Designed miniproteins, single chains, continued (5). Designs and how they scored, part 55

Each design is a single chain, and the fold is of that chain. pLDDT is the mean over its residues in the fold that is shown.

## One batch from the design tools (miniprotein)

Design m18020
Fold by ESMFold2-Fast:
Structure m18020 (fold): chain A 56 residues (1-56)
Amino acid sequence: MKEELRKQLLEAIGAVLRAIGDLFQAQLDGDAAAIAAAQAELDAAKQRIADLEKQL
C-alpha cells in the first residue's frame, strides 16, 4: 500500500473514533444539535474509508 493511502486510512479511522466519542458525550448531555453534528462526522468518516477501500 502507498504511504499516502495508509496515512489517509489511519486519519479516517481516527475520525471515526473521535465521532463515536462525540456522539456518546452528546447523547449523555441530551444535546440534539451535537448528536446531529457527531452523526454527520461519523457518516463522513465512514464514506472516506469506503472511498479509500475502492483504491485498494
Scores: mean pLDDT 80

Design m18021
Fold by ESMFold2-Fast:
Structure m18021 (fold): chain A 114 residues (1-114)
Amino acid sequence: MAAEEAEAAAREAERLGKGKNGAGGADAGAGAAGGAAAAERGGAEEGARAAAEGARRAAEGAALPGKEGGAKAARAAAEGGRRAGKLGGRAGAIGAAAATIGAAGGGFSSGAGA
């Protein structure tokens, strides 16, 4: 449960406008991609969001022994997912694996109606 609290807080801050330009801009434009990423950030952000959802699903499916464990897993996976979305490196292999499990459907995920 606490795993979603960490993710919900981040997305809620963005929706309130707090992260739209300041934190959101820094987060989305974090120096891996530069100017070109700004134009493609929509696609990159969708990939990162799918990774975060996969991590949440994995954490909840595992039924961690406590909310603290869930919160730690969600934070680590969310950060790993963002890196994996841009880098796709070895470090992303473990993070992206957990995220990809949740996003494997690609069309039949949360908020998707056939």
Scores: mean pLDDT 45

Design m18022
Fold by ESMFold2-Fast:
Structure m18022 (fold): chain A 85 residues (1-85)
Amino acid sequence: MERAEKLIEEARKEIESLVEKYKDMPDDEFLKAMEELVQKVYERVADLPPEERQRIFVEVGRLLKEAAEKLGLNIVLIVTRPPKP
């Protein structure tokens, strides 16, 4: 329970921080940073039960979509790529 909640809260804060930094960074760099954040989330939830992983992905995906929409970006380009091996 605490681990899943902590991961969601950490992801939310990282996304919010990244959105604020976007003002001073190129679109390519921002997309790369968001992609790295998604990869980290995939990696950190690998050890969790399937239901917990689904809940975390749904919540993080919702946060990413909301952030991208506020910036006028297409979130599909960020979450389509699977994590590197």
Scores: mean pLDDT 71

Design m18023
Fold by ESMFold2-Fast:
Structure m18023 (fold): chain A 69 residues (1-69)
Amino acid sequence: MSKEEIEKKIEEAKELIKKGEYEKAGRLLSDAALALGMSQRSADGIREAGKNGDEVALLAAIKELEELL
């Protein structure tokens, strides 16, 4: 996955969070995390945060992914 594709997934996830689509946002951020070399455990945690509607955890994940870009 290219840097541009990862940035696009993060931006799409931000828009999904604004719409309350947390599970979809979590899936996109989980994919981005794996593409940036984060562990499967971290990616699974992000996906779980999305399923649970944990906006704070999803926003923290976005910040971490942007710091890795």
Scores: mean pLDDT 85

Design m18024
Fold by ESMFold2-Fast:
Structure m18024 (fold): chain A 65 residues (1-65)
Amino acid sequence: SLREEGDKLREKGDEAFEKGDYDKAIELYKEAVKLYEQAEDFLGANEARQRVFEAEREILRKERE
């Protein structure tokens, strides 16, 4: 299902985030958002969007250090 595909992409995004590959994590999370939106899973879409913002903040933190 679209929701299951979204969950899989979110999990891959989480793995990339843990490795410090924030650009890759953002790409994966954005694809997960699209799938959750198509599935009308607003909770899943919002969770994935929050993860995009978190990854973006980590990029900004590294640029300031």
Scores: mean pLDDT 86

Design m18025
Fold by ESMFold2-Fast:
Structure m18025 (fold): chain A 79 residues (1-79)
Amino acid sequence: MLVIPEDYTPNQIKVLIGSTVAMARMLLLNGTPESIERARKLLEEARRLFEQHKDKLSPEQAAEVRKELEIAEEALKES
């Protein structure tokens, strides 16, 4: 389970969540049942972290992360 330290800056929070989403998207591109399952779990963790920490992000940072999550979550539904 991923945890964000309380001393993380908004940019560090954005980068951690964004990197997790990017990793999930790479796993979806691999297209194996195992990689799809790993991608699903990573997206669930990224969504949880975003919902817990979105108030610490700027509106622009939150919008960027939300868009990336939504794109990846839609790709997962089509898998």
Scores: mean pLDDT 83

Design m18026
Fold by ESMFold2-Fast:
Structure m18026 (fold): chain A 65 residues (1-65)
Amino acid sequence: MEEEERRRAEELKRFAEELGLTIVRAEGKRFYVSVGDMSVLEQVARLIRLIGEAIEKGFSIFLAP
């Protein structure tokens, strides 16, 4: 992984954690996320923010089963 890409990955992971989301797995540029115990509306709002940030940084977000 490129040094800049690694830095962006760490920033994205930290951002997800600040939103109360857990990254359960990472595969290259793909991150699999589990939502916490929160309302469906809050889950959707936080996921939209995370997805937007990931797209800007060149990563993809998927929901973990």
Scores: mean pLDDT 75

Design m18027
Fold by ESMFold2-Fast:
Structure m18027 (fold): chain A 98 residues (1-98)
Amino acid sequence: MPKISLSGPKEVKEGGDLEIKVELSGTKNDYIIFISAYDKESGELRAQSEPKLIKPGSSENIKISNLGPSGKYLIEAIARDPESGKELGSNSMEVEVK
């Protein structure tokens, strides 16, 4: 399974942009990565990035624009096979929107 590593701020302002650095390892294959922002309390999907093709051993910055309302968010990166769309790996981090 691919290993997804995430880094980024732990706090953003309401309506601000969240930029997450995503690194792909543990594979020789390219994957499509989506970043999704969920409300931590409800599990409701609040925002999603555009899909980005990431090559193994590289890092990419993925942006979620206009993140809100204020609250605690689970930020999830899902790696998908570009041909089948199957989920092959994921990682998550928490961000507070103020």
Scores: mean pLDDT 80

Design m18028
Fold by ESMFold2-Fast:
Structure m18028 (fold): chain A 56 residues (1-56)
Amino acid sequence: SADDTRAALDALDPASLEEGRRQAQAVYDAGVAALVAEGVPLDQAQQIVDQVAREA
């Protein structure tokens, strides 16, 4: 099943999965912080970064 496949993939390299999650969070946070520094409201900055992440 798809669920079993995901579990097997996750078990194959849990450290890599965790590392990827941390990397994605760091990139997201950096993007939001950069936009806020440019004067974009926090809620709009989060929307913009989310949109860009979906396009990437």
Scores: mean pLDDT 73

Design m18029
Fold by ESMFold2-Fast:
Structure m18029 (fold): chain A 88 residues (1-88)
Amino acid sequence: MEERAREVEARLEADPSDAAAYAELIRLEGEYTVEKMRAAGVDEAAIEEVRRLYEEAARAAEAGDFAKAEELVREAHELAVKAIEAAK
């Protein structure tokens, strides 16, 4: 996963408008975040909500709506942080 994430980041650094690379990066971030939530003991319902938001963000990026993709990623991250804190 580390090597694949670096390859996607390199593509975005070379072409920030690469919609496919943006979508792939969002999906990789989503899986990483979900793994962190699961390790923290977060409920599966909350994990599925965060996964849904990352998938919606990836689809927005694929459609070229980078502003919407960023908004959804931010929302997913905020929910993940709160869920991890609540799980303690």
Scores: mean pLDDT 78

Design m18030
Fold by ESMFold2-Fast:
Formats: sequence, C-alpha cells, structure tokens
Structure m18030 (fold): chain A 66 residues (1-66)
Amino acid sequence: LREALDYTLLGRDYLNRGNYDQAIRYYQKSIDIDPNNREAWLLLSEAYRKQGNLKKAKAYEVKAFL
C-alpha cells in the first residue's frame, strides 16, 4: 500500500517531466500492488491520453470506476 503510493508519486514525477513511458511503467507497478487504487488507474489513463493512445486511456478510465 505505501509502496503503491511511492510508485504513483514516481509516475507523477516522470509525467511532469514529459516521460510518459516511465510514468506508465510506475503507475502500472502501483496498480499491480493495489488494483483498488482508483487514482493510479486514472493517472495511467491520463498518461496514455498524453501519448495519444485513446483506446488504452478509455480502458483504464473504465477500470478506475469498477
């Protein structure tokens, strides 16, 4: 849980630097630890939108609300 939060924070740092590949990787690690972390699913969706991958962005947005 605390480790999942740490990965989410690392992902945000990479997202702010424009490194979407690393942001996605760390958000994925966060949800692998805590799949109920809605914020991480939404952040993963946002990172995919910024990459232009709208199909994956929509899929992860849906998972955030399930």
Scores: mean pLDDT 81

Design m18031
Fold by ESMFold2-Fast:
Structure m18031 (fold): chain A 95 residues (1-95)
Amino acid sequence: MEEARNLLEAIRKNLEDAKKAVAAGDTKKAITYLIAAMLLAVALKIEAPELSEEVDRIIELIKKALDAIDAGDYKGAIEYLEEAARLAEETLERL
């Protein structure tokens, strides 16, 4: 449980930092945080396979945010990141 909690907190932090970077127009920094969040999510799926459904949804939202950034849809990117952060928080609260 401690390892899964630590990974979820790290994912949430990277998603929040990515959202702030998008809002500031720093797309390179945002992409760096999102790649970090995705790698942490993959690690979480291995560490806690019982969370696979929630983790897969977080990964899907991160991919949608990356696609939105690439398309110049920063509003859409922020909305996907807010949903991913909310899902990570709800999963963390259930642990």
Scores: mean pLDDT 87

Design m18032
Fold by ESMFold2-Fast:
Structure m18032 (fold): chain A 89 residues (1-89)
Amino acid sequence: PYNKKLLLEAIGLTLRAIGLVFEAELALKNEDKELAKRVIEESKELIKEAEELIERARELGDEDAVELAERAKKLAEEAIRLAEEALKK
């Protein structure tokens, strides 16, 4: 009887966040400032989506979706940190 949609959305956010961390690491290694700026923008959007999903998942008692969305948020915050480091001259 659980709404599996939120869990699947949280899994999707986590996979996207993993990809953003990888892109941020590439931007840092290659000094790709254009990629770094894109990673920051996409990561900020992901954090907003994750926060909205966390609120909905908490209301429904979907603790697994909350945990995964919080992990996605932390990964996106790490992607921003790495990308901001790539922008330093």
Scores: mean pLDDT 86

Design m18033
Fold by ESMFold2-Fast:
Order: C-alpha cells, then structure tokens, then sequence
Structure m18033 (fold): chain A 64 residues (1-64)
C-alpha cells in the first residue's frame, strides 16, 4: 500500500540497501495499520534529525 511504499523510500533515503529495505517492508506489512503509520512517522523523524544511522539500524532489526 501507499504507507509501505513511503516507508521503503525513507529506508532507501536513510542509506539502507534495497535487499534490507525490502525485507523490512515485508516484516512491517504483517503489522496493523497503526503500527505502519507509527513506523512511517518514526522514520521521517529520524531522517529529519539526520539520524541515517538509526534508520539503517531499524531496517536491519526489522529484516531479521
């Protein structure tokens, strides 16, 4: 959906590899709509703060 597409874009902007971003999005796709929205807002906040390191770490944690 649109939310997952935006999350993928933010993960790539943060410097996450396409493989890790795709696995993270797949993991997020199994969550509630509220969880997906919260993840989108959290990733946007981290990018706005220049915390690309945290975005990559979050993606790797989700891609397990």
Amino acid sequence: GEVLERIRELLLEGGTSEETADKAVEALSKGSEEFKQAALLDLQYLLDQGRRDAVVAAARALAK
Scores: mean pLDDT 86

Design m18034
Fold by ESMFold2-Fast:
Parts: sequence; structure tokens; C-alpha cells
Structure m18034 (fold): chain A 76 residues (1-76)
Amino acid sequence: MEEELVREADELLREFIEAARAGDREKAEELARELAELGKRYLVEVEGWSEEEAERLAEEGRRRLLAMAEQIIAAA
């Protein structure tokens, strides 16, 4: 489970960076959402966090990813 979730997150993060570099905002937003959902699952299922705590951190992570995407797009 843990190794599988980490591999999925790594692949999604790679796709997210590629989408951002290509200027594909919509795809970057979709991938940031998927990364946030995986992060939430990892925190709940592997780390034993409450759903409320995991969702709060996942939403913070999603917002940071979107900010990163805008910086990458602006730099391209």
C-alpha cells in the first residue's frame, strides 16, 4: 500500500510538472486535485491521521501546487 501510493504520487507529480511546463492549466489543476486525494489517502491509511486533518493538509498542498504551476507557467 505505502509503496504503491508513493509510486502513484511520484508519477502524478511528474505529469503535473510536465502539464505546468506546457502551459496546460486545466490539466495541472486536475493533477493537483489527484495528488491532494492521494496525499489525503496516505495520511489517513498509512499515517493514521483523521480525515479532517488529512483533508486540511491536502487542500493546503493542492493550493501550493497550483501556485507552483502558475510560477512554472509564468517562467515558460
Scores: mean pLDDT 81

Design m18035
Fold by ESMFold2-Fast:
Structure m18035 (fold): chain A 61 residues (1-61)
Amino acid sequence: MEEALRHAALGGQAFAEGNYEEAAEHLRKVVELTPDDESARQALALVYEKLGDLEKAAEAA
């Protein structure tokens, strides 16, 4: 849980800075650690959409 919170914070910061590749990596870890977290899955899908990876965005949602 603490690791998931750390990755969520880092992912959010990367997203705010426009670093979508780093944001995706951190959010993937959040989803891996908390697979029932709908908010994390939706955030990851949004990041993949911004990267143009529509297939991964659909899978993350």
Scores: mean pLDDT 78

Design m18036
Fold by ESMFold2-Fast:
Structure m18036 (fold): chain A 61 residues (1-61)
Amino acid sequence: MEKIDRAMEEVEEVMKDASPAERRALLALMVRESQLLPPEEREYMLKKVRELAEKYGIPLP
C-alpha cells in the first residue's frame, strides 16, 4: 500500500493548485489506473479516490 499512498499523496498535492476540471480528470485517471491493480490494492486506491473526491467536492461517476 505504500506505493499507492505515495501516488495518492502526489495526486492530492497537484490537486491543491488545480482547477475543478483538472481535479476531476486526475481522479478519473486514478479510477482508471486502479483497474490495472490486484483486487485488494484496487479497493484501497478506490477508497482513497473517494476520500479525495469528498474532500474537494468532486462528483464521481
Scores: mean pLDDT 79

Design m18037
Fold by ESMFold2-Fast:
Structure m18037 (fold): chain A 61 residues (1-61)
Amino acid sequence: SEEFLKELAKLEEEKKRVQEILERLREGRMTQEQASKELGWPKSHVSRYLEELEREERAAQ
């Protein structure tokens, strides 16, 4: 159905938006506060996610 396809398109756009925001956060191109507001996540959640990514990157190197 057309309605179902529109829902899938919205979910795909949301996934891209989340990934883009997280990538900008990792690159230092936005603040944790800004990412929190755009993602709708608590600042503590954004901070923890970033710390885990940095820990994984250091462990891999």
Scores: mean pLDDT 75

Design m18038
Fold by ESMFold2-Fast:
Structure m18038 (fold): chain A 59 residues (1-59)
Amino acid sequence: SVDDQARRAIAGAEAVLATRDRTQLLVALHELEELLKQVTNPELRARLEALIARIREAL
């Protein structure tokens, strides 16, 4: 499901955020933004938005 894809992407992006690798962060940011357009679950949307904001601050 899209929600399961979003949960996996969140876990992956959190791992990438720990590395501070700019190229990987840009790839993760794009994936999370695309998933946010498809996800309707409010808790999951909030997690995506919070992580997107954290990645943008790290860039």
Scores: mean pLDDT 86

Design m18039
Fold by ESMFold2-Fast:
Structure m18039 (fold): chain A 86 residues (1-86)
Amino acid sequence: MLDGPDSVELVKFEKLPDGSYQVTLKNTGLYPQTATVTLDVPISAVYDEDGKEVTTGPGDGVKVVINGNSFTVTLAPGETRTFIVK
């Protein structure tokens, strides 16, 4: 389930053969938007499309917050981003 403003679209949600999930989000709006993705399973880690774990920390990159079976991300205006959820 995706919970966020109407400007954030769930472009793709697919279970991969290894049991992970591929989630692609797009912010179609003119402002940064925050969205929460909820799965039916607990989340252990979230990775970007290059296989790097997305962490909270200093820097200008998109940060992901994991809370049980959900993760929250802020997307820049017009940004499309793919996550691998484990």
Scores: mean pLDDT 74

Design m18040
Fold by ESMFold2-Fast:
Structure m18040 (fold): chain A 78 residues (1-78)
Amino acid sequence: MKAYNEGEVLFAQGKYDEAIKLYEEAIREDPNYAQAYYKLGEVLAAQGKNDEAIEYYKKAIALDPNYSLAKEKLKELE
């Protein structure tokens, strides 16, 4: 959870590349952490990498089928 929380702070500061590394660390610690996949999608979308963001939103939904925020973002980008 510490890596995820640090990633949130960096994302809020616009430090996208650093935030990505922390979210990837959170995923390595817990590969079923749907929230971390969703946030990685959010950072990628903020960078204009919409195709990559879509893949991460789909991963978050696959891990948590009731993830309404990820489903909404996927509809906006597809």
Scores: mean pLDDT 84

Design m18041
Fold by ESMFold2-Fast:
Structure m18041 (fold): chain A 103 residues (1-103)
Amino acid sequence: DERELLLRAIALVLQAIGLEIEIEKLDIPEEAKKLLLEAAELVKKAALALLKGKYDEAIKLAKEAIEKAKKALELDLSEEGKRLAERVLALAEEVLKLAEEAK
């Protein structure tokens, strides 16, 4: 269902924006915060590409977001920082799955 894909893509954009706001408020190492903000921005861009039917672009951006989120998870994070990093990773993996299934 094309409508379901569009609604899921919109929800992913909104969730990525929400995560960017939460990450900005975190008291975590600046290197980890930068990686998480870059990953969340890439998730937002990937979801927007998905919304536009640019599936190859969405796949590329989602993979870049996954790499940055994984790098952040390798750093010494608070429990809250780890939880948000895992959420960014989950959103990036969802965009990747949806884009690959739609391609």
Scores: mean pLDDT 87

Design m18042
Fold by ESMFold2-Fast:
Structure m18042 (fold): chain A 79 residues (1-79)
Amino acid sequence: SELEELKEEAVRLGEEALEARRAGDRERLAELAGRLGTLAVSLRERDPETAELLLAFLEALGRDDLPAAEALLAELRAR
């Protein structure tokens, strides 16, 4: 389904964003964060709980809270 495809893309982009953050690749992280933000808007109408998890993940990445980002990404994978 389209919803499952969007959720799978969120996990994939989230994993890439976490790696970009660990690598200190600010340009790549900004690109991925923008794509994830657009995806969260798309998810908000159909799966608001998943959209909230994705936004929390982006906030954790922005704060450099890697343990929180990893935990939120694991929750996204479990959905």
Scores: mean pLDDT 86

Design m18043
Fold by ESMFold2-Fast:
Structure m18043 (fold): chain A 85 residues (1-85)
Amino acid sequence: NPEEERRRQEILEEIRRAQERYLEALNEVVDLRLNNASQEEIDAAQKRLEEAINELIEALKKLPEMKEVVEHMEKNKQSLLEGVV
């Protein structure tokens, strides 16, 4: 069904963009910590990272096959904030 395939491609594109935002936010936090940035700058970047993680989880929820990945991410959100998963 071309309509279902198109909808699936749109969801996959949304997930790709959300993953890119997550990686950008994670790299910003890492860079700030490595350059001994102020705690205020690190906290602001951590907030952006948390928002990016939440957006990625919501995008992944649109795919039933990602249920286990979503559950793992929700349980291990702290590890995602620290960049270890």
Scores: mean pLDDT 82

Design m18044
Fold by ESMFold2-Fast:
Structure m18044 (fold): chain A 72 residues (1-72)
Amino acid sequence: MDEETKRRAARAIARTYADKYGLPEEFVEELAELILKHYDALDPSLPDGERLRLAVERAVAEFKARHPEWFA
């Protein structure tokens, strides 16, 4: 997955998540950056879809840990 496709996917997923849970726009950017961070940390030999799925799972877990008041 190229950088542009990766950024678009991360932002789209983050926006969908934020819209579903009523989160403010600033959290869209934070969650998108967390998805990108975790995607880059994962094994590059993983299929793009599996790597993105794992990145989203890790990003959401870290996001919830950062903002426990929104998910308590």
Scores: mean pLDDT 80

Design m18045
Fold by ESMFold2-Fast:
Structure m18045 (fold): chain A 60 residues (1-60)
Amino acid sequence: MLSPEARELVEKAAKATDPQEAARLLGEAIRVDPSGRPLFIKAGELLVEGKSPAEAAAEL
């Protein structure tokens, strides 16, 4: 589903301890693979609600 480049950005976001950095990486992944946009938006919403980046990534 995701390109390898987008997958690497998602993996970095999942390992990020700062929710703002994780959201930035997810934004870059959307730019690299726009077909994944709805999943990345959902992950960003979960991060704002206080979920960890790993928990947000698991919801994708």
Scores: mean pLDDT 67

Design m18046
Fold by ESMFold2-Fast:
Structure m18046 (fold): chain A 60 residues (1-60)
Amino acid sequence: GPKLARAVAVSPATSEEELALRPGDLVEVLAEVDEELWLVRNLATGEVGLVPKSALEEVA
């Protein structure tokens, strides 16, 4: 199934490649692009972008 995560911190988009998230937002992890950044899709908005993995908690 899809790898899901929840935002646990505010993630402000500081570049065009980054996705802004608020605590409680559910995302699907599309790719782990490096050790610090994951490419995710916000399940409520459908928006796709890079987010710090430290702002996310994986949903079991």
Scores: mean pLDDT 79

Design m18047
Fold by ESMFold2-Fast:
Structure m18047 (fold): chain A 59 residues (1-59)
Amino acid sequence: LLEEALRLVEEGASAEELERLAVRALNQGDTKTAAALAEAARAVHEGDYERAREILRRA
């Protein structure tokens, strides 16, 4: 999920794509990954793709 999300961010994906991955992680019981994906989605909403990548790399 994190590697897929990082690729999506590098390709300029929308925050909604990351939010969908966060829901998937949460459904699998991966709360830490879900939190990182939600935080990255917020960064994308702000237009801060560099921050989104940093969040995903730290997760």
Scores: mean pLDDT 81

Design m18048
Fold by ESMFold2-Fast:
Structure m18048 (fold): chain A 65 residues (1-65)
Amino acid sequence: MIEIETAAGIIQIHAAVLGSRAEIEFEGEKLKVTIYSEDEADREQLKRVIEREAKNAGVEVEIIE
């Protein structure tokens, strides 16, 4: 299990690699992630990364597109 800050960092790195942007907000033990991307495939890939990293951190996640 990773820390929530580590999960957020990994999400940001993946967003940058995809040429997309993710805005991450911490709400206690919950991650709120807003995805900014015009490419549907990049959005779907980033959503999978977000869900995986939230699971690795043992926290809830809310994804906004």
Scores: mean pLDDT 81

Design m18049
Fold by ESMFold2-Fast:
Structure m18049 (fold): chain A 80 residues (1-80)
Amino acid sequence: MVKEAVEALVEAAREAADLLEAAGLREAAARLREEARAVEERGEEVLEEAAKEIGVEKTVELAREAARAVLEQARALAAA
């Protein structure tokens, strides 16, 4: 479901922001929290348009992959 994909992206972005903040990267964390808000407000429309082109299942899979990538990048940046 597209809504669940949006939720996964928002949760990943918030978790990533928490990791960055804990590492002292407060500005990067604040930017990522603003991006999470934008995804929460408008992400459903964006993913619904993607689902019309490539299907719901594929859109959800890509969103979950993006969520994992965001967390991985945040962990790498926090460890630097």
Scores: mean pLDDT 81

Design m18050
Fold by ESMFold2-Fast:
Structure m18050 (fold): chain A 75 residues (1-75)
Amino acid sequence: GLAEAERYLEEARRLEAAAKAAGNRAAALGAGVGAGLAGIGLAVGKIAGDPEFAAKGAKNGLKAAEAGVATGELA
């Protein structure tokens, strides 16, 4: 539900914060984009009254954040 969506957004934000603390700008940017997507998914799900959409959108944002960190670490 919405609690799961909020958890995924928080995890994506933690990845961004960790990348920033490590000084990896590419990883931080990738994680930030993923966190933004997670936030959008949560917001759209709340507006639509669809907690499953919110959770799925936020989860996809977290996956994007994870992929962004991995790509930044390879760069």
Scores: mean pLDDT 82

Design m18051
Fold by ESMFold2-Fast:
Structure m18051 (fold): chain A 75 residues (1-75)
Amino acid sequence: SAAEPGATLLFPNESLGVLSVEGDIVTTIGKNGQIRKYRLVSGALVRGEVYHLVSVDGDIYTFEANGKEVKLEEL
């Protein structure tokens, strides 16, 4: 499954934009310019979609948009 730049990840207290995707490595940027990296574990990130955090299990973050689930591992 391909991940695309331009998706948004919504956490309870922050919003991250997907800045780039290199293989399965997703690079995000926050409002303060903070860069975070995640590995795409399952699902897909689609440009212009907004994914909201559903659950956290260790370093695995599960997001959802339009009934579709995506899992990212924090690096």
Scores: mean pLDDT 84

Design m18052
Fold by ESMFold2-Fast:
Structure m18052 (fold): chain A 86 residues (1-86)
Amino acid sequence: MVDQPELAVVSAAEAAAFKALMTEAGKAAQTDKARFVALLDELAAFLRARGASEAMVEEVKEGMIGSLLLNGKITEAEAAELRAAL
């Protein structure tokens, strides 16, 4: 099956890879800010490979910190420090 728009659509395998990066970033976010930033960069590159715009990439970076906080992966204090590190 074909689908459009491709930049917003991810296959099941790509969604799983994206989720794995998000999970690893969440683990790093708690103790290793440099690793978290590197994983966010990998996540951004993953999206760019699918044709995501620069604005969408930046939104995802900001959204990742908010999502990690919402999912209980990091504290509010850790979220603030990670946002400052970007």
Scores: mean pLDDT 68

Design m18053
Fold by ESMFold2-Fast:
Structure m18053 (fold): chain A 94 residues (1-94)
Amino acid sequence: LSDEERRRLAEEAVRHARLAVEAAKAGDAEAAAEHAARAVAALGEAQGAAVDPAEIVRETLLAQAAAGHDLERIARMIAASVERAAARLLAELA
């Protein structure tokens, strides 16, 4: 991937991470899981990661929501991690 493509993927990861938190606040477990999965997939591509965790993240969030756990808290933790990793990558590409 080019530096421009990695920058675009990192920015896309942050956008999806934020959308996951918004969906979780609205009580939309399916949307929160999908956005969180897309965020970690985009970040992984930007970092050149060999393993795509998107399916595992999606299934884990749906299972946590079904169990009645605090989906908003989990989404915020994932978003914070994605945003920190993306910020480091974007700083390296600037």
Scores: mean pLDDT 82

Design m18054
Fold by ESMFold2-Fast:
Structure m18054 (fold): chain A 92 residues (1-92)
Amino acid sequence: AEEAMREAARRIGEAGGEEAGRAAERDARAAAEAAKATGAAGTAAAGVAGIGFAAGGAIAARRAGADEAQVEAAFEAGAEGAKAALAAGKAN
């Protein structure tokens, strides 16, 4: 989730908003650190944290002036990262 959020923030910055990219990355990192500080409660907690990172990254990007497509991309990237982590843990 954190890596996906960083990638989304990087793409936002490269699109022409270096300040927007930095703000999104900062807020995404803060959310990741907060989740680590509260400890892990297994796969379910990881999934919730991932969704939170996706939402947090999207909100940060929007506040930094990213366009709607970039905000949606940041949210989707974070959500897909969370889904992949959950699927890997539950592989049949």
Scores: mean pLDDT 56

Design m18055
Fold by ESMFold2-Fast:
Structure m18055 (fold): chain A 55 residues (1-55)
Amino acid sequence: SNVDEVQELSYKLAEEGPELWNDEKIQKELSEIGSKSAEDAIKKLKELLKKVLES
């Protein structure tokens, strides 16, 4: 389900980029997106994870 995918990607971001995951602005943005669309939250999490892995 989309909820399970959000959780899995969130765990990966917390592991690979804890500084970015713990950023208050990022957490607020993800919360706002996730409250409206799990699909958009997945997309945002993938974008953030890509930035961490490409750094």
Scores: mean pLDDT 81

Design m18056
Fold by ESMFold2-Fast:
Structure m18056 (fold): chain A 58 residues (1-58)
Amino acid sequence: LDALREEVLSTVTDPEVQAELEALFARLREAIQAGDSEAVLAALTEIGRLVAEARARA
């Protein structure tokens, strides 16, 4: 998880987007601890959407 977080954050240069990604990775960690597969998928989907939007805007 931490390796994935570092890799994703290193590809995004916008500090606001990086902060939102950090919050989403925190949610993802909580979902993993809870064993909630739906919450894990939702967090991963939102991370992917945010990264795609940041790249499209750049």
Scores: mean pLDDT 77

